# Designed miniproteins, single chains, continued (2): the designs that were tried, part 58

Each design is a single chain, and the fold is of that chain. pLDDT is the mean over its residues in the fold that is shown.

## One batch from the design tools (miniprotein)

Design m6128
Fold by ESMFold2-Fast:
Structure m6128 (fold): chain A 70 residues (1-70)
Amino acid sequence: DPARAFSDEEARAIARGERKASVAQRAALVQRAAERGFLSDEELNALMDVDGDGTVDDAEVRALQEALAA
């Protein structure tokens, strides 16, 4: 499980841009946060913003879903 490599604090650090994570790791962390409710909507959007442009588009959402399904 890619998300198991990170603690909740590390997930927040990734959301803040303090740590790098792969698309698969971001997808797993988004799912984990949705199940446990430990991240704000802003932090969830930051995890889904793979290219760091400040917006989450349909292509990024699809990439995260495909990475999670693989």
Scores: mean pLDDT 70

Design m6130
Fold by ESMFold2-Fast:
Structure m6130 (fold): chain A 105 residues (1-105)
Amino acid sequence: LYEEGMELASKGRKALKEGKFDEAIKYYTEAVKLFEEAGRPDADVYTLLGEAYLKKGDYEKAIEWYRKAIELTNGKNPTAWRILAEAYRKLGKVDEAEKYEEKAK
């Protein structure tokens, strides 16, 4: 389960770098399921799944996954905070974006 999740996450990262956002989402979603079934949820994979949705333009899904990454790390994920702020700026929610930019550092 965990090793299979790591392999899928690696394939997702490659797809994300190549701009294949739907393929990256598929791999990361399967990786998330395997990590959760293994009892080892992974905040980095949640953040990467959020990034794939953000790059695809699905800001609501991106926000959902970044919030999961932040919750799992008890707020100790500067990358997720920064990207959450970016997603809110894309939605025109400037006040929320500024609050989350402050949380990133």
Scores: mean pLDDT 79

Design m6131
Fold by ESMFold2-Fast:
Structure m6131 (fold): chain A 58 residues (1-58)
Amino acid sequence: MSELQKLKQLFDQAVEKAKELVKAVKNGEDDEVIKKLNKELLDLTKQYSEQRKKVLES
């Protein structure tokens, strides 16, 4: 898999996680669920940022 393909996969995963977070907030899910989804989203965006830097420096 190319670095660009991995970047695209991380982006898609972050978008899906963001959709899950928005849906959880809209549905009035527990704060613990919302915090967990937010942490998972932040972890994905961090991985995306690191992968993007790797692609840019290639």
Scores: mean pLDDT 82

Design m6132
Fold by ESMFold2-Fast:
Structure m6132 (fold): chain A 64 residues (1-64)
Amino acid sequence: SAMEELKEKIEKLKEEILEAERQGVLAAVLGDEEALQKYQERVKELLKELEELDPEAAKEFLSL
């Protein structure tokens, strides 16, 4: 169903955000400022997508 597809997309977005944050931390540890900024921008973009699909989930994710 469309609702089940939406749930899968939301869970995938959450996973992608966590992965991008992980890569950002790694870039910071390695002193790769270019990569750090790139992953920070990706997190911001993915959060925007999550907000469009589920504003409440995005708020909860940001409020943690």
Scores: mean pLDDT 82

Design m6133
Fold by ESMFold2-Fast:
Structure m6133 (fold): chain A 73 residues (1-73)
Amino acid sequence: MLEEDLRYAKELVETDPEKAAEVLRNAARLAEMLGLTEVAELLRRASEYAEKGDVEKAKELIDEAIRLLRERA
């Protein structure tokens, strides 16, 4: 499930930022296919921050994406 992938990425951001960024990019594509454009945009930006090593900003954007997913469920 998309939310599970986001929780997994959030755990990975501190230990494996490249893997976290990959998970976030894949999640963004899935969100886009589902018509969740705002979630997809947040996940693309989270991926960029993860690649830059900005762990706090990446986690913030992941949490915001999870919040929006729960509102849509």
Scores: mean pLDDT 84

Design m6134
Fold by ESMFold2-Fast:
Structure m6134 (fold): chain A 90 residues (1-90)
Amino acid sequence: AEEIAKKALAEAQKLIAEAAEAAAAGDYEKAIELMRKAVEVAVEGLREAAKEAEKAGDKEMAEKFRRMKEIVEEQGEKAIAALEEKKKAA
């Protein structure tokens, strides 16, 4: 379960870094696309990690992964909205 979450978050982190580079270059279309992919990867990985923790009887770890998923979804929506506003201004 932890390895699934760790791998997904590492992949998402790379996509977030690429999105930040694209935004710094003024390529907001690419930044939005990369940020959406980062959120998708993190959310799906955390969902699978929570499911595997639940199967293992680790309810505390499953709850932690579900909560991380909610935080990722919320922060991701805010980040994408901010990038879309910058795209309108550019």
Scores: mean pLDDT 85

Design m6135
Fold by ESMFold2-Fast:
Structure m6135 (fold): chain A 70 residues (1-70)
Amino acid sequence: MTFTMDQVTKALVRLLLEGLITPEQADKVGKILKEKYGDTATEKQIEEAMKEAGLSDEVIKKLLELLRSL
């Protein structure tokens, strides 16, 4: 499954509002995805970018669940 950067941004904003990630972590994920993959990314590519940005496995799981619900 592939997701747009708009969908990823919406999921990251929701995690930010819930206090699960920092603005700096959200920015880092978005930057990695744009630099490596452009306007769309697969679930695996998003997971790899989140791990590279230093997000915990629990937070990664929650983000992927949010993306699947969008």
Scores: mean pLDDT 81

Design m6136
Fold by ESMFold2-Fast:
Formats: structure tokens, C-alpha cells, sequence
Structure m6136 (fold): chain A 81 residues (1-81)
């Protein structure tokens, strides 16, 4: 069950990177990673921090792309747990 939730979040993050602008992809990836952290770890503060980082990264195209990749990697690691 927990692994399926993390896998769904990963699919959403990958789709966001492919079909959206880098800004939108970063925000969507942050939301997916934040939701996964909250669901798997129950860590509300880390979830809020990830979303806030995504919003800041969205101000710059390169930072947005980098943050989206980091968020996808985080979801992959959480899926292993």
C-alpha cells in the first residue's frame, strides 16, 4: 500500500516534468514529493518545506528543473521504504 502511493507520486512527478513548463513541473513535483513524505513518514513539516522549496525554485527555469529532478529522486527513495 505505501509503495503503491509512492509509485503513483513518482508517475505524477515524471509526467509533470515532461508535459509542463519547468516552473509548473517544479511546483507539481514538490506537491507530489511532499504528499509522499507526509503519507510514508507522517512528517508534515518536511512536506511543507518541500512545497516551499519548489515555489522558490519555480522563479528560475534551471533551478526549477533541478528541483524537479531532486523531488523525483526523493520519491524513488521513499518508494524503497
Amino acid sequence: IKKKTAEASLDLAESAVEKMSPREAAIRAAQSAGTTVLTVKGDFKKAQELIARGREASKDERKAEEFAKESIELVKKLAEE
Scores: mean pLDDT 66

Design m6137
Fold by ESMFold2-Fast:
Structure m6137 (fold): chain A 75 residues (1-75)
Amino acid sequence: MADLLISSAEGARRLAVREAERIPDRELAERLKREAEELERRAIEKAKEGDLKGAAEEVRRLARLAGEARALARA
């Protein structure tokens, strides 16, 4: 279970960073990348500690950030 949450966090972070690279506003892109990396770090730490509910919540936040980056990249 923890391995699945870690993989989900890594995947969502990769997606968020990829979408952020397409945002014309470089400052906004860098801010979203840093936020994605921080959410990934927190999700992985919680998963390793056995806080599966906390890890899942951070993964959900990361997925929302990826969606936001995608919307901004398409604007």
Scores: mean pLDDT 84

Design m6138
Fold by ESMFold2-Fast:
Structure m6138 (fold): chain A 91 residues (1-91)
Amino acid sequence: MEKKKQELKEKAEKYEKGINAVRDIRDDNLARLQAEIDRYTSEIEKNPDDKEAREKAERYQRALQLVQDTADRQIKSLEEKKNKYKEEIEK
């Protein structure tokens, strides 16, 4: 019985490490994309008629949203799997 609880705990810990890895990758990608958005926003402030800078800012904004949405879905899936193993440990 103890061996089964330890295997379930190890599986839950593996999913927790997976969640942390997804969060770290998300945060790195968000920081990089935000830096690009800030750069093009600064260019637009200096030249409001710069259509290329506006288009690039919009593309990076969409990429940032996609990274956020993708990470949120992955984290939710991993948390659901983690919680399932956690519930089995408590039984």
Scores: mean pLDDT 83

Design m6139
Fold by ESMFold2-Fast:
Structure m6139 (fold): chain A 105 residues (1-105)
Amino acid sequence: REELARLLEELEELVRRLREAKTKAEALAVAQQALVVAGRIAGLLLADPAVPEEARQRVLALLARISQLVLDLEAAKTEEEIQAVREELIRALEELIRELREVLA
């Protein structure tokens, strides 16, 4: 659980960096780092029998969505598309952070 708390703090910092990203390249680099951290969190949750199955399923669904949004960001060609995907990715990451805080409470 201490390891999950540390990864959660790292994920929160990555969300702040994503909001501050001024270019697609910066946003994509931060988003890819967030996906790696989110994947590590999923690995720990799958290994921890104390985490409720319902919470585990919600986290895995959010990870699948975040993964797809990172691909959508990579494919985005216009500033409008980049901004729209970045905002959806921020919302998905914030929802994941909320779910993780409830698991750690």
Scores: mean pLDDT 83

Design m6140
Fold by ESMFold2-Fast:
Structure m6140 (fold): chain A 68 residues (1-68)
Amino acid sequence: SKVDELLKEIEKLKEEAEKEKDPHKVAQILVRMLELASELVEAGASPEQLKKAAELLTETKKHYEEVK
């Protein structure tokens, strides 16, 4: 489904962000993850699927705070 594809992309972006030490690059990845999370909402993702996306975003935000 489109929702499953979007969640997989968000997960890959989280993994990419974890390898980055440049806060500017991590911020760009976060922006892309937020765009995909918005697409999840528009695609009718379930509350459980939205929670998974929120957790991935939270982990990436934590990494951003550590590298900035």
Scores: mean pLDDT 87

Design m6141
Fold by ESMFold2-Fast:
Structure m6141 (fold): chain A 55 residues (1-55)
Amino acid sequence: SELDRLLEELAAADPADGERLNRLVLEFQRLAATLPDEERARYYVRFTEIVRRLA
């Protein structure tokens, strides 16, 4: 899925590339907003875990 691709790209992203990271985060948030609540919650758990590693 597109969301799985975005999470994989985010996990592999260079933490120094702030422009790319911001683009991927915004794209993820936009797509996740279209999902049912339960599915959206599961994707946000994965997203939060990846973001913590990049910080």
Scores: mean pLDDT 82

Design m6142
Fold by ESMFold2-Fast:
Structure m6142 (fold): chain A 65 residues (1-65)
Amino acid sequence: IEELLEELRRLAEEARRLGDEETAKRAEQSIKATQTLANEGAEELAAQLGRKEIERIRRRIEEHR
């Protein structure tokens, strides 16, 4: 979970550097959602959500490269 959250934070910073505030906002929302699921004890669901959101955000960032 912590590794997934760290990657989402890194992607949020990357999106901000690119001026893509919408993608950065989505990454922040994904961090909050993943953290909430983990705190509720749904660690497996949190991990699944984190991985899927990382993939989605990476695709959006890749469009800028």
Scores: mean pLDDT 77

Design m6143
Fold by ESMFold2-Fast:
Structure m6143 (fold): chain A 114 residues (1-114)
Amino acid sequence: GSLDKEIREAVKNLDEEKIEEYVARLRELFATDPQAAAEERQRMLKAIAEYLKEVIEKNKDSKEITEEQRRLARIILAVLNLMSIEEADAYARELGLTDEELVQLAKEIADSVL
């Protein structure tokens, strides 16, 4: 539907504000209809996972983690845990994750939803 297109565009544009609006809506939906919320979260995770895989493949011969890969990793973590991007960043720091480890975790999440 239109929502799937909006989610794909927000992800490709790294529109963190728009993604956080979707996560806030998911949190409300989990309180009222957890099955529908789980299906919507899975849909969002698949859209993020597909784009993350494209970005990783484009950069497969690079030794450096790109800013786009780092931002997408934070986004997938935020959606998975129903967090803001700030909360996801704080969570990764609390776990002591490097940028490389954060992107590796995001790859594992992407593989699990694709």
Scores: mean pLDDT 84

Design m6144
Fold by ESMFold2-Fast:
Structure m6144 (fold): chain A 67 residues (1-67)
Amino acid sequence: MAEELYEKGLEYFKKKDYEKAILYYTTLIELFPDSPLVPEAYRNLAKAYEKLKLYDEAEELYKKVEE
């Protein structure tokens, strides 16, 4: 379920495993694009990219939330 993918993303983000956090947030967005968690998933995906120093990718993801 979308909620389980979101919780897994948060778990790995908390553990500083940003690559796995990205995987779970991306999977949520791909499998559940109409979920109310999608904007939060994009925000947390952008934060994970920022932690990996991928700032251009993070900025693009933040723009998705404001659509």
Scores: mean pLDDT 83

Design m6145
Fold by ESMFold2-Fast:
Structure m6145 (fold): chain A 80 residues (1-80)
Amino acid sequence: MAEEIARELEKAGREEAKRLEEAGLTELAKKVEEEAKKAAEYLLKAVESGELSEEEARELAEKAIERMRGETDKAIEAAK
């Protein structure tokens, strides 16, 4: 279900934003949360329009979540 995929992506974005904020990276936290929200909105619209299947949207969401986690880890490490 496209809405569930979008919700999962937004939740992951909020979790990564919280990690960044706890590290003192407040501006980057806001950016990550907004980017996750935009990506979730894109995936939802793309599935609704037939541009993406639910399976394709899930794969893209999983990749986006992995990328966000990796970027968060790198940002926190660089901020030491």
Scores: mean pLDDT 84

Design m6146
Fold by ESMFold2-Fast:
Structure m6146 (fold): chain A 94 residues (1-94)
Amino acid sequence: MEERKKALTEALKAVEEGLKRADEAISQGKPDEAYEAYVEGLRKAAEELSKVAPLTAPMPDLDALEEVFGSRAEAAKRLAEGYLQTLKAELDSL
């Protein structure tokens, strides 16, 4: 339980940092840098969650979301926002 809560907390921070960095990049007119920030946050979250078993919040499929939204940046943003909400819900359930 304690290790899972720690991993979820660190994963949530990683996604939040990615979203913050992406917002900064967008404000500077750098959508490619924003995309990289979203993806890096999600990747770090997955790395933190991989340290515990069983995983409670699996990484969503970015490729599947890109097919739906037709934009890499939009898909990555929605993925990061949705994953943040999922991680918060899982922490609240512990």
Scores: mean pLDDT 71

Design m6147
Fold by ESMFold2-Fast:
Structure m6147 (fold): chain A 81 residues (1-81)
Amino acid sequence: LREEFLRAEAEAGAYITALAALSAADKKPLPEEAQELLDRAVELLNEGVRLAEAGDYEEALRAAEEAVRLAREALRLAKAA
């Protein structure tokens, strides 16, 4: 469960980093929908980290997996724009 959380955290982080790199390379903001999804993904990932620090790895994993889903969708929208 801890290992699953760490994997999901790393995956969410990778998508978030890719979105930041895309925006920085183009010197322009992400599409509004992509930015909203990214903001929610970051919030959920931060919540997941706090839950994991408290030892609640089941809830932490759920938050991290949702962060992965939102960040992946944000990247899809950003690349389609």
Scores: mean pLDDT 83

Design m6148
Fold by ESMFold2-Fast:
Structure m6148 (fold): chain A 69 residues (1-69)
Amino acid sequence: VSPEAQEHFREGQRALAAGDLESARRHYEEAIRADPNFYEAYYGLAYVLKRMGEEEKAKEYWKKGKELQ
């Protein structure tokens, strides 16, 4: 996993811990953009999307993460 993707992933985790779902979503999206094979970032995004009520998108990203693992 690229250092850039890992940094965005950590920022996503920090935002999620703070309850900032919109910031967490953006950081996980940036992590995926930096490393499209970073399956943990897909799981992070899926979790945030589910918390935001975007169930269908959450399922899609969860599936993508599983396919990469």
Scores: mean pLDDT 87

Design m6149
Fold by ESMFold2-Fast:
Order: sequence, then C-alpha cells, then structure tokens
Structure m6149 (fold): chain A 71 residues (1-71)
Amino acid sequence: SMAEDAERLLEQARRLLEEAKKSKDPFVAEMNLGVALLVAAVVKRLYPEYREQADELMDEANKLIKEIEKK
C-alpha cells in the first residue's frame, strides 16, 4: 500500500541518519544526511499522515548537519 511505501522510505531515511552518526568522514556524514532529508521531504509532501514523523527526522538531520559545520 502507499502507507507501506511511506513507512519504508522513513525507515531508509532513519538508516541513513544512523549511518551518518557513525561516520568519521564529515563528507560521507553530510551526504547521508542530505539524502535522508530529501527522502523525509518527499514523504512529508506525498504522505501528509506521516508529516510529524518526517518533520522529526528532518529536524534531527538538520541538527547533525549544524554539528558537523560547527567545526
């Protein structure tokens, strides 16, 4: 179903975010966070029922990007 698609996309975005947290390379971390943000934004756009979950993920990803850039 379309709901299962939204859930799978959010799971993929979460995995990318977790990979970014484990990365020692800031370039790899930023790339994974960027892809996670794009996936979450697509879910937010296409699946409004998942907006809150997508917003939470996007907020977490943006905080991590700022942490990397703060160097």
Scores: mean pLDDT 85

Design m6150
Fold by ESMFold2-Fast:
Structure m6150 (fold): chain A 59 residues (1-59)
Amino acid sequence: SQQTIQQLVQQGEQAEKQGDYETASQLYLEAARIAAQAGDFSTAAKLGGKSQEAKDKAE
């Protein structure tokens, strides 16, 4: 649902704030998958990009 996507994105943003890029990447990826299943491919692509950016920052 849209609410679930928003919650996962907020959790990902909090993880990034804490420097936990691995957790942020996973949360954004899950949100992207939910968006894709709902047919919102634009949001899925954007969240997939955020997931990849977080993954690239993971130590």
Scores: mean pLDDT 85

Design m6151
Fold by ESMFold2-Fast:
Structure m6151 (fold): chain A 60 residues (1-60)
Amino acid sequence: SPARQRVLDAARALARAIKTGDAAEIQRAAAALQAALADPEVTPEDRAEAKRLLNRLLSE
């Protein structure tokens, strides 16, 4: 779904921002992920997948 894709894309963007260490980029990416997660079409499974993806990307 478009909502699921937005959440996964936002999680990837947050992982990239965290790796740069840029506080402003991290804040923007985190806000975008929060906005994506607020979409009523986002399921609990989509949220769990985004969290696993973020953790996986941060583990390198």
Scores: mean pLDDT 85

Design m6152
Fold by ESMFold2-Fast:
Structure m6152 (fold): chain A 107 residues (1-107)
Amino acid sequence: MQEELVELLEEVIETIKEVTEEVKKALPELAEDIDETSEEVIKRLKEYIEELKNKKLSKEELKSIVEEVINMLRSLIEQLELLEAPEEVIEKLREQVEKVEKFLEKL
């Protein structure tokens, strides 16, 4: 379970990086704001990956991490929607939210 969650969070980080580059191409005037927002989310996800690799966590602790990740991704989506980012790019993040929610259901 923890190894599966690490792999899932690593996939989420790569998707955020891809989305960030696509949004910056569409909205070059907002590139700095987009980078700053994405870097904050990526940093937090890397901190969770480090914790998952270094500690044996309870199911309750895993649920807490997964719920926080879902909330962070939903906040990122809301921010990108407010910036009028392309819907097709935002949809990639929504697909990652669904994958994380399905993992939560298994816990």
Scores: mean pLDDT 85

Design m6153
Fold by ESMFold2-Fast:
Structure m6153 (fold): chain A 64 residues (1-64)
Amino acid sequence: MSAEEYVREALEAARAGDVARASELARRGVKEHGPEAVDRAARRLTGAPTASLAVAGAVIEAGA
């Protein structure tokens, strides 16, 4: 599972009010991908004004 998938599922769980599941998914994402990768994925999914950063993050994670 990618950092983006962990963040996406955590956001969906949080929107549904399932804080425990959201926290577990976020923790597992950080454990497998690191906090910086999870933060970039979160900005990519929630920060609409950061389209250029989302593209840069995708290029870095895809290996250029």
Scores: mean pLDDT 64

Design m6154
Fold by ESMFold2-Fast:
Order: structure tokens, then C-alpha cells, then sequence
Structure m6154 (fold): chain A 61 residues (1-61)
């Protein structure tokens, strides 16, 4: 649904902003990750968006 998509986008945006704030991602890396995750969400690929975020977090941990 549109409401579910909007909620998912807000959660991902907040999470990426927090990772940039904490220094795990540069501003450039955060922007690119946000763009890629939003593209996946707009395509209805919620699992792909989640996997992208998880993979990025694991690579930075």
C-alpha cells in the first residue's frame, strides 16, 4: 500500500541518517544507499531494500 511504502521509506531514511551521524557512512555513501533503497522500495522489492541495508551494516561493522 502507499501508506506502507511511505512508512518504509521514512524508517530507512532515519536509519541511514543515523548511520551517517554516527560515522559508519559518509554523506555520499548515505545518499547513494538511500537512492538505491528507495528505488527497490518503489519497485515493490521490500526484501531487496532490507538486504541492501543489512549488507551495508555488516560491511561497516
Amino acid sequence: SAAELEEAKKKIERGIQELVKLGYLSEEEGRKLLEEAFKLLDEGNFDGAQNLIVRTMLEKS
Scores: mean pLDDT 83

Design m6155
Fold by ESMFold2-Fast:
Structure m6155 (fold): chain A 67 residues (1-67)
Amino acid sequence: PPPATVPAADRVLSKEALEAVRRSLENMLEQGLISKEEYEKALKEIEELEKKGGITAAQLVKILSSV
C-alpha cells in the first residue's frame, strides 16, 4: 500500500514525474546551466535510486543542488 499521509516533497515520484525530471535536466544542459558530465552524473543517481524502489522529491532536489 502506498504512503497516504506524507508531504508531497517526501513522496516517491511516479515514473511520469521522473521522465519529466529527465527532460528538465536535458533542457538545463541545452541552456548551459549544467555541464554534460553533471547531466550524466545526475541521470545516473536518479536511475540508481529508481532501481532501489523510487525517488522522493527531496532526494531529487538534493541531487539537482549538487550540480
Scores: mean pLDDT 73

Design m6156
Fold by ESMFold2-Fast:
Structure m6156 (fold): chain A 69 residues (1-69)
Amino acid sequence: SAEMEALLEEALARVEELLRNGGSSAEIRAVFDELRARLRAAGYSEAEIEAALERFTREGVRLHIELSA
């Protein structure tokens, strides 16, 4: 959905900012936990939340690799 896409984009932008500025693993984990909480508050099912978090993790790993090169 458009709302899920917006929440994912916002969270990924935050991860990119943290990676560029020397953010800690705890700060990155807080973004992940906030995304989960916001998806639950928006009324998504547990299965939809887990699928979204798997996509977030894949994109976060991609960003980390790209920014570490």
Scores: mean pLDDT 84

Design m6157
Fold by ESMFold2-Fast:
Formats: sequence, C-alpha cells, structure tokens
Structure m6157 (fold): chain A 60 residues (1-60)
Amino acid sequence: MREVTITAKDYEKAIALALQLLGDFPDATVSVKGNEITVTFDDDPEKLAYLEKLKAAYES
C-alpha cells in the first residue's frame, strides 16, 4: 500500500482535487487535512505516476 500527499494552495482547491481523485480512483482512500490531500492506494505504478505528476503541478 502506498500514500501520496499533495498540498493545494487553499482548502477550496484541496476539496476540488479530493473530489476529482475520488472520481478517478474510486477504490482509493482520500483524506483531507486543511489544504493537504493524502491518497492511499494499492501500489499501482500507473496511479503512483499520475499522483506524482499531479503533486508536482500543484506544488509548483
């Protein structure tokens, strides 16, 4: 099992991203703490690559 944490610029963007991720990965666990989104998933390398790309985009 793997986790990726993405930091959004604000809470509204964090909620929007969390809803998007729940739609894209309905089998994943998504949690929000302030403007941080943590996604827990089944060691899927395609999901990991997508989440790492998304993390880079949101944290840049």
Scores: mean pLDDT 80

Design m6158
Fold by ESMFold2-Fast:
Structure m6158 (fold): chain A 90 residues (1-90)
Amino acid sequence: MLTEEEKKEIKELLDEIRALARSGAPPDQIRAVAEKLKEVAKDERLKNLADGIIGTADAMARATDPAEQAALRESILVIVDEAKRIVDEL
């Protein structure tokens, strides 16, 4: 089980990723926070979701189409919402 302190840290990192994705921040910033999330996450499901965010940020860095960029940001938001749901269950 995660401690309440670990849950708070993970939720703060998820909130930061969500804010960066919504504000149109550079993919490198989203990737860096997702790497921190993966490092602090000890649950394999949370690590897999962090890897999903990292992969999506890498795809976003390669994308030049604004519609593709928007779809990739939407994907990050979906992964963040799922990760928050898992944290609440731990």
Scores: mean pLDDT 85

Design m6159
Fold by ESMFold2-Fast:
Structure m6159 (fold): chain A 71 residues (1-71)
Amino acid sequence: FEELRLEVEAGVLLIEAAVLKVVSEKLGDEETAKRAQEIIDYLSALTKENASEEKIEEARRRIKELKKEME
């Protein structure tokens, strides 16, 4: 079921973004914390009507980019 799968994936990515925000805040990395918050806001704005594979992939790409920059 596509819709349920996308909702679950969005939830997992939201948790990952929240973890990155907490970690970056503790490290004093304000820029990374800000980007993590932007991903959280993006995912939180997704509804079942506008959640799509493409939007989930965009969130996943942003999280991957942040992880790469954090080392």
Scores: mean pLDDT 76

Design m6160
Fold by ESMFold2-Fast:
Structure m6160 (fold): chain A 79 residues (1-79)
Amino acid sequence: GAMEQRREEIGELIDRAGVRSAVVAQNEEAVALLGEAAKNLDDPELAIRLLEEARRLNEQAGDEAAVRLTEEAIRLLKE
């Protein structure tokens, strides 16, 4: 259904951001936050808080692509 498709889309965005945080930024804290957010998609307030913290860490690391991926995941969770 639409909810399952949206969750899969959000999970894919988080996974892609996590790969960049691990490989490009080497930011273990951002990777952990993204992984925890992906496990808590049923709690959108918690998932959004975790993603916003990961976005901030990726922004500090200068990875604009990871920032965009986390921002898109947050946008979809707020809808």
Scores: mean pLDDT 81

Design m6162
Fold by ESMFold2-Fast:
Structure m6162 (fold): chain A 81 residues (1-81)
Amino acid sequence: MMKELEKESQELMDKYAEAVKAGDVEKAKEYAEKLGEILSKVVPEEVARAVEEALKAYAEGDLEAAREAYARAEALYQEAL
């Protein structure tokens, strides 16, 4: 199960990166939501939501919001350990 989730998340990350490079913000946000769903199965929901928010902001070109959301995800993940 865990290895299958890891494979799915890697494939979604690759699709997310391709969508971002193509400028397809809607597709990138869709893949970010799917990544958040997978992450919520292995990390606290707050961490998964912060990662999803960071990926969506990055896709929208809001690099500052993306960095803030990612930093929040890292902090929440460390709190959960």
Scores: mean pLDDT 79

Design m6163
Fold by ESMFold2-Fast:
Structure m6163 (fold): chain A 79 residues (1-79)
Amino acid sequence: MEEQRELARGIGYVLDIFGAALEGRWDEVRRLAEEMAKLAKEKKSPVLIETGRLAADVARRFGLDETAEWLEKEIEKVK
C-alpha cells in the first residue's frame, strides 16, 4: 500500500516537472527536483529513486542538463 502511494507521488512529480518544463518555468522545475530528491532521501524508496531518474531524463530532454545531473547525483546518494 505504501509503495503504491510512493509510486503515485513519484509519478506526480515527474508530470509536474514535465508541465513546468513545457511552460519554460525553470525555477519551478528546480524546486520540484529538490522536493523529489528530499523525499527520495527521506523514504529511501526504490520506487522514488526510479521515478527520480525518470524526472532527470525529462529535465535533460528539455535541455536542463544541470538540473538533471544534480537530481541524479542526489538520488545516487540515497543508494
Scores: mean pLDDT 79

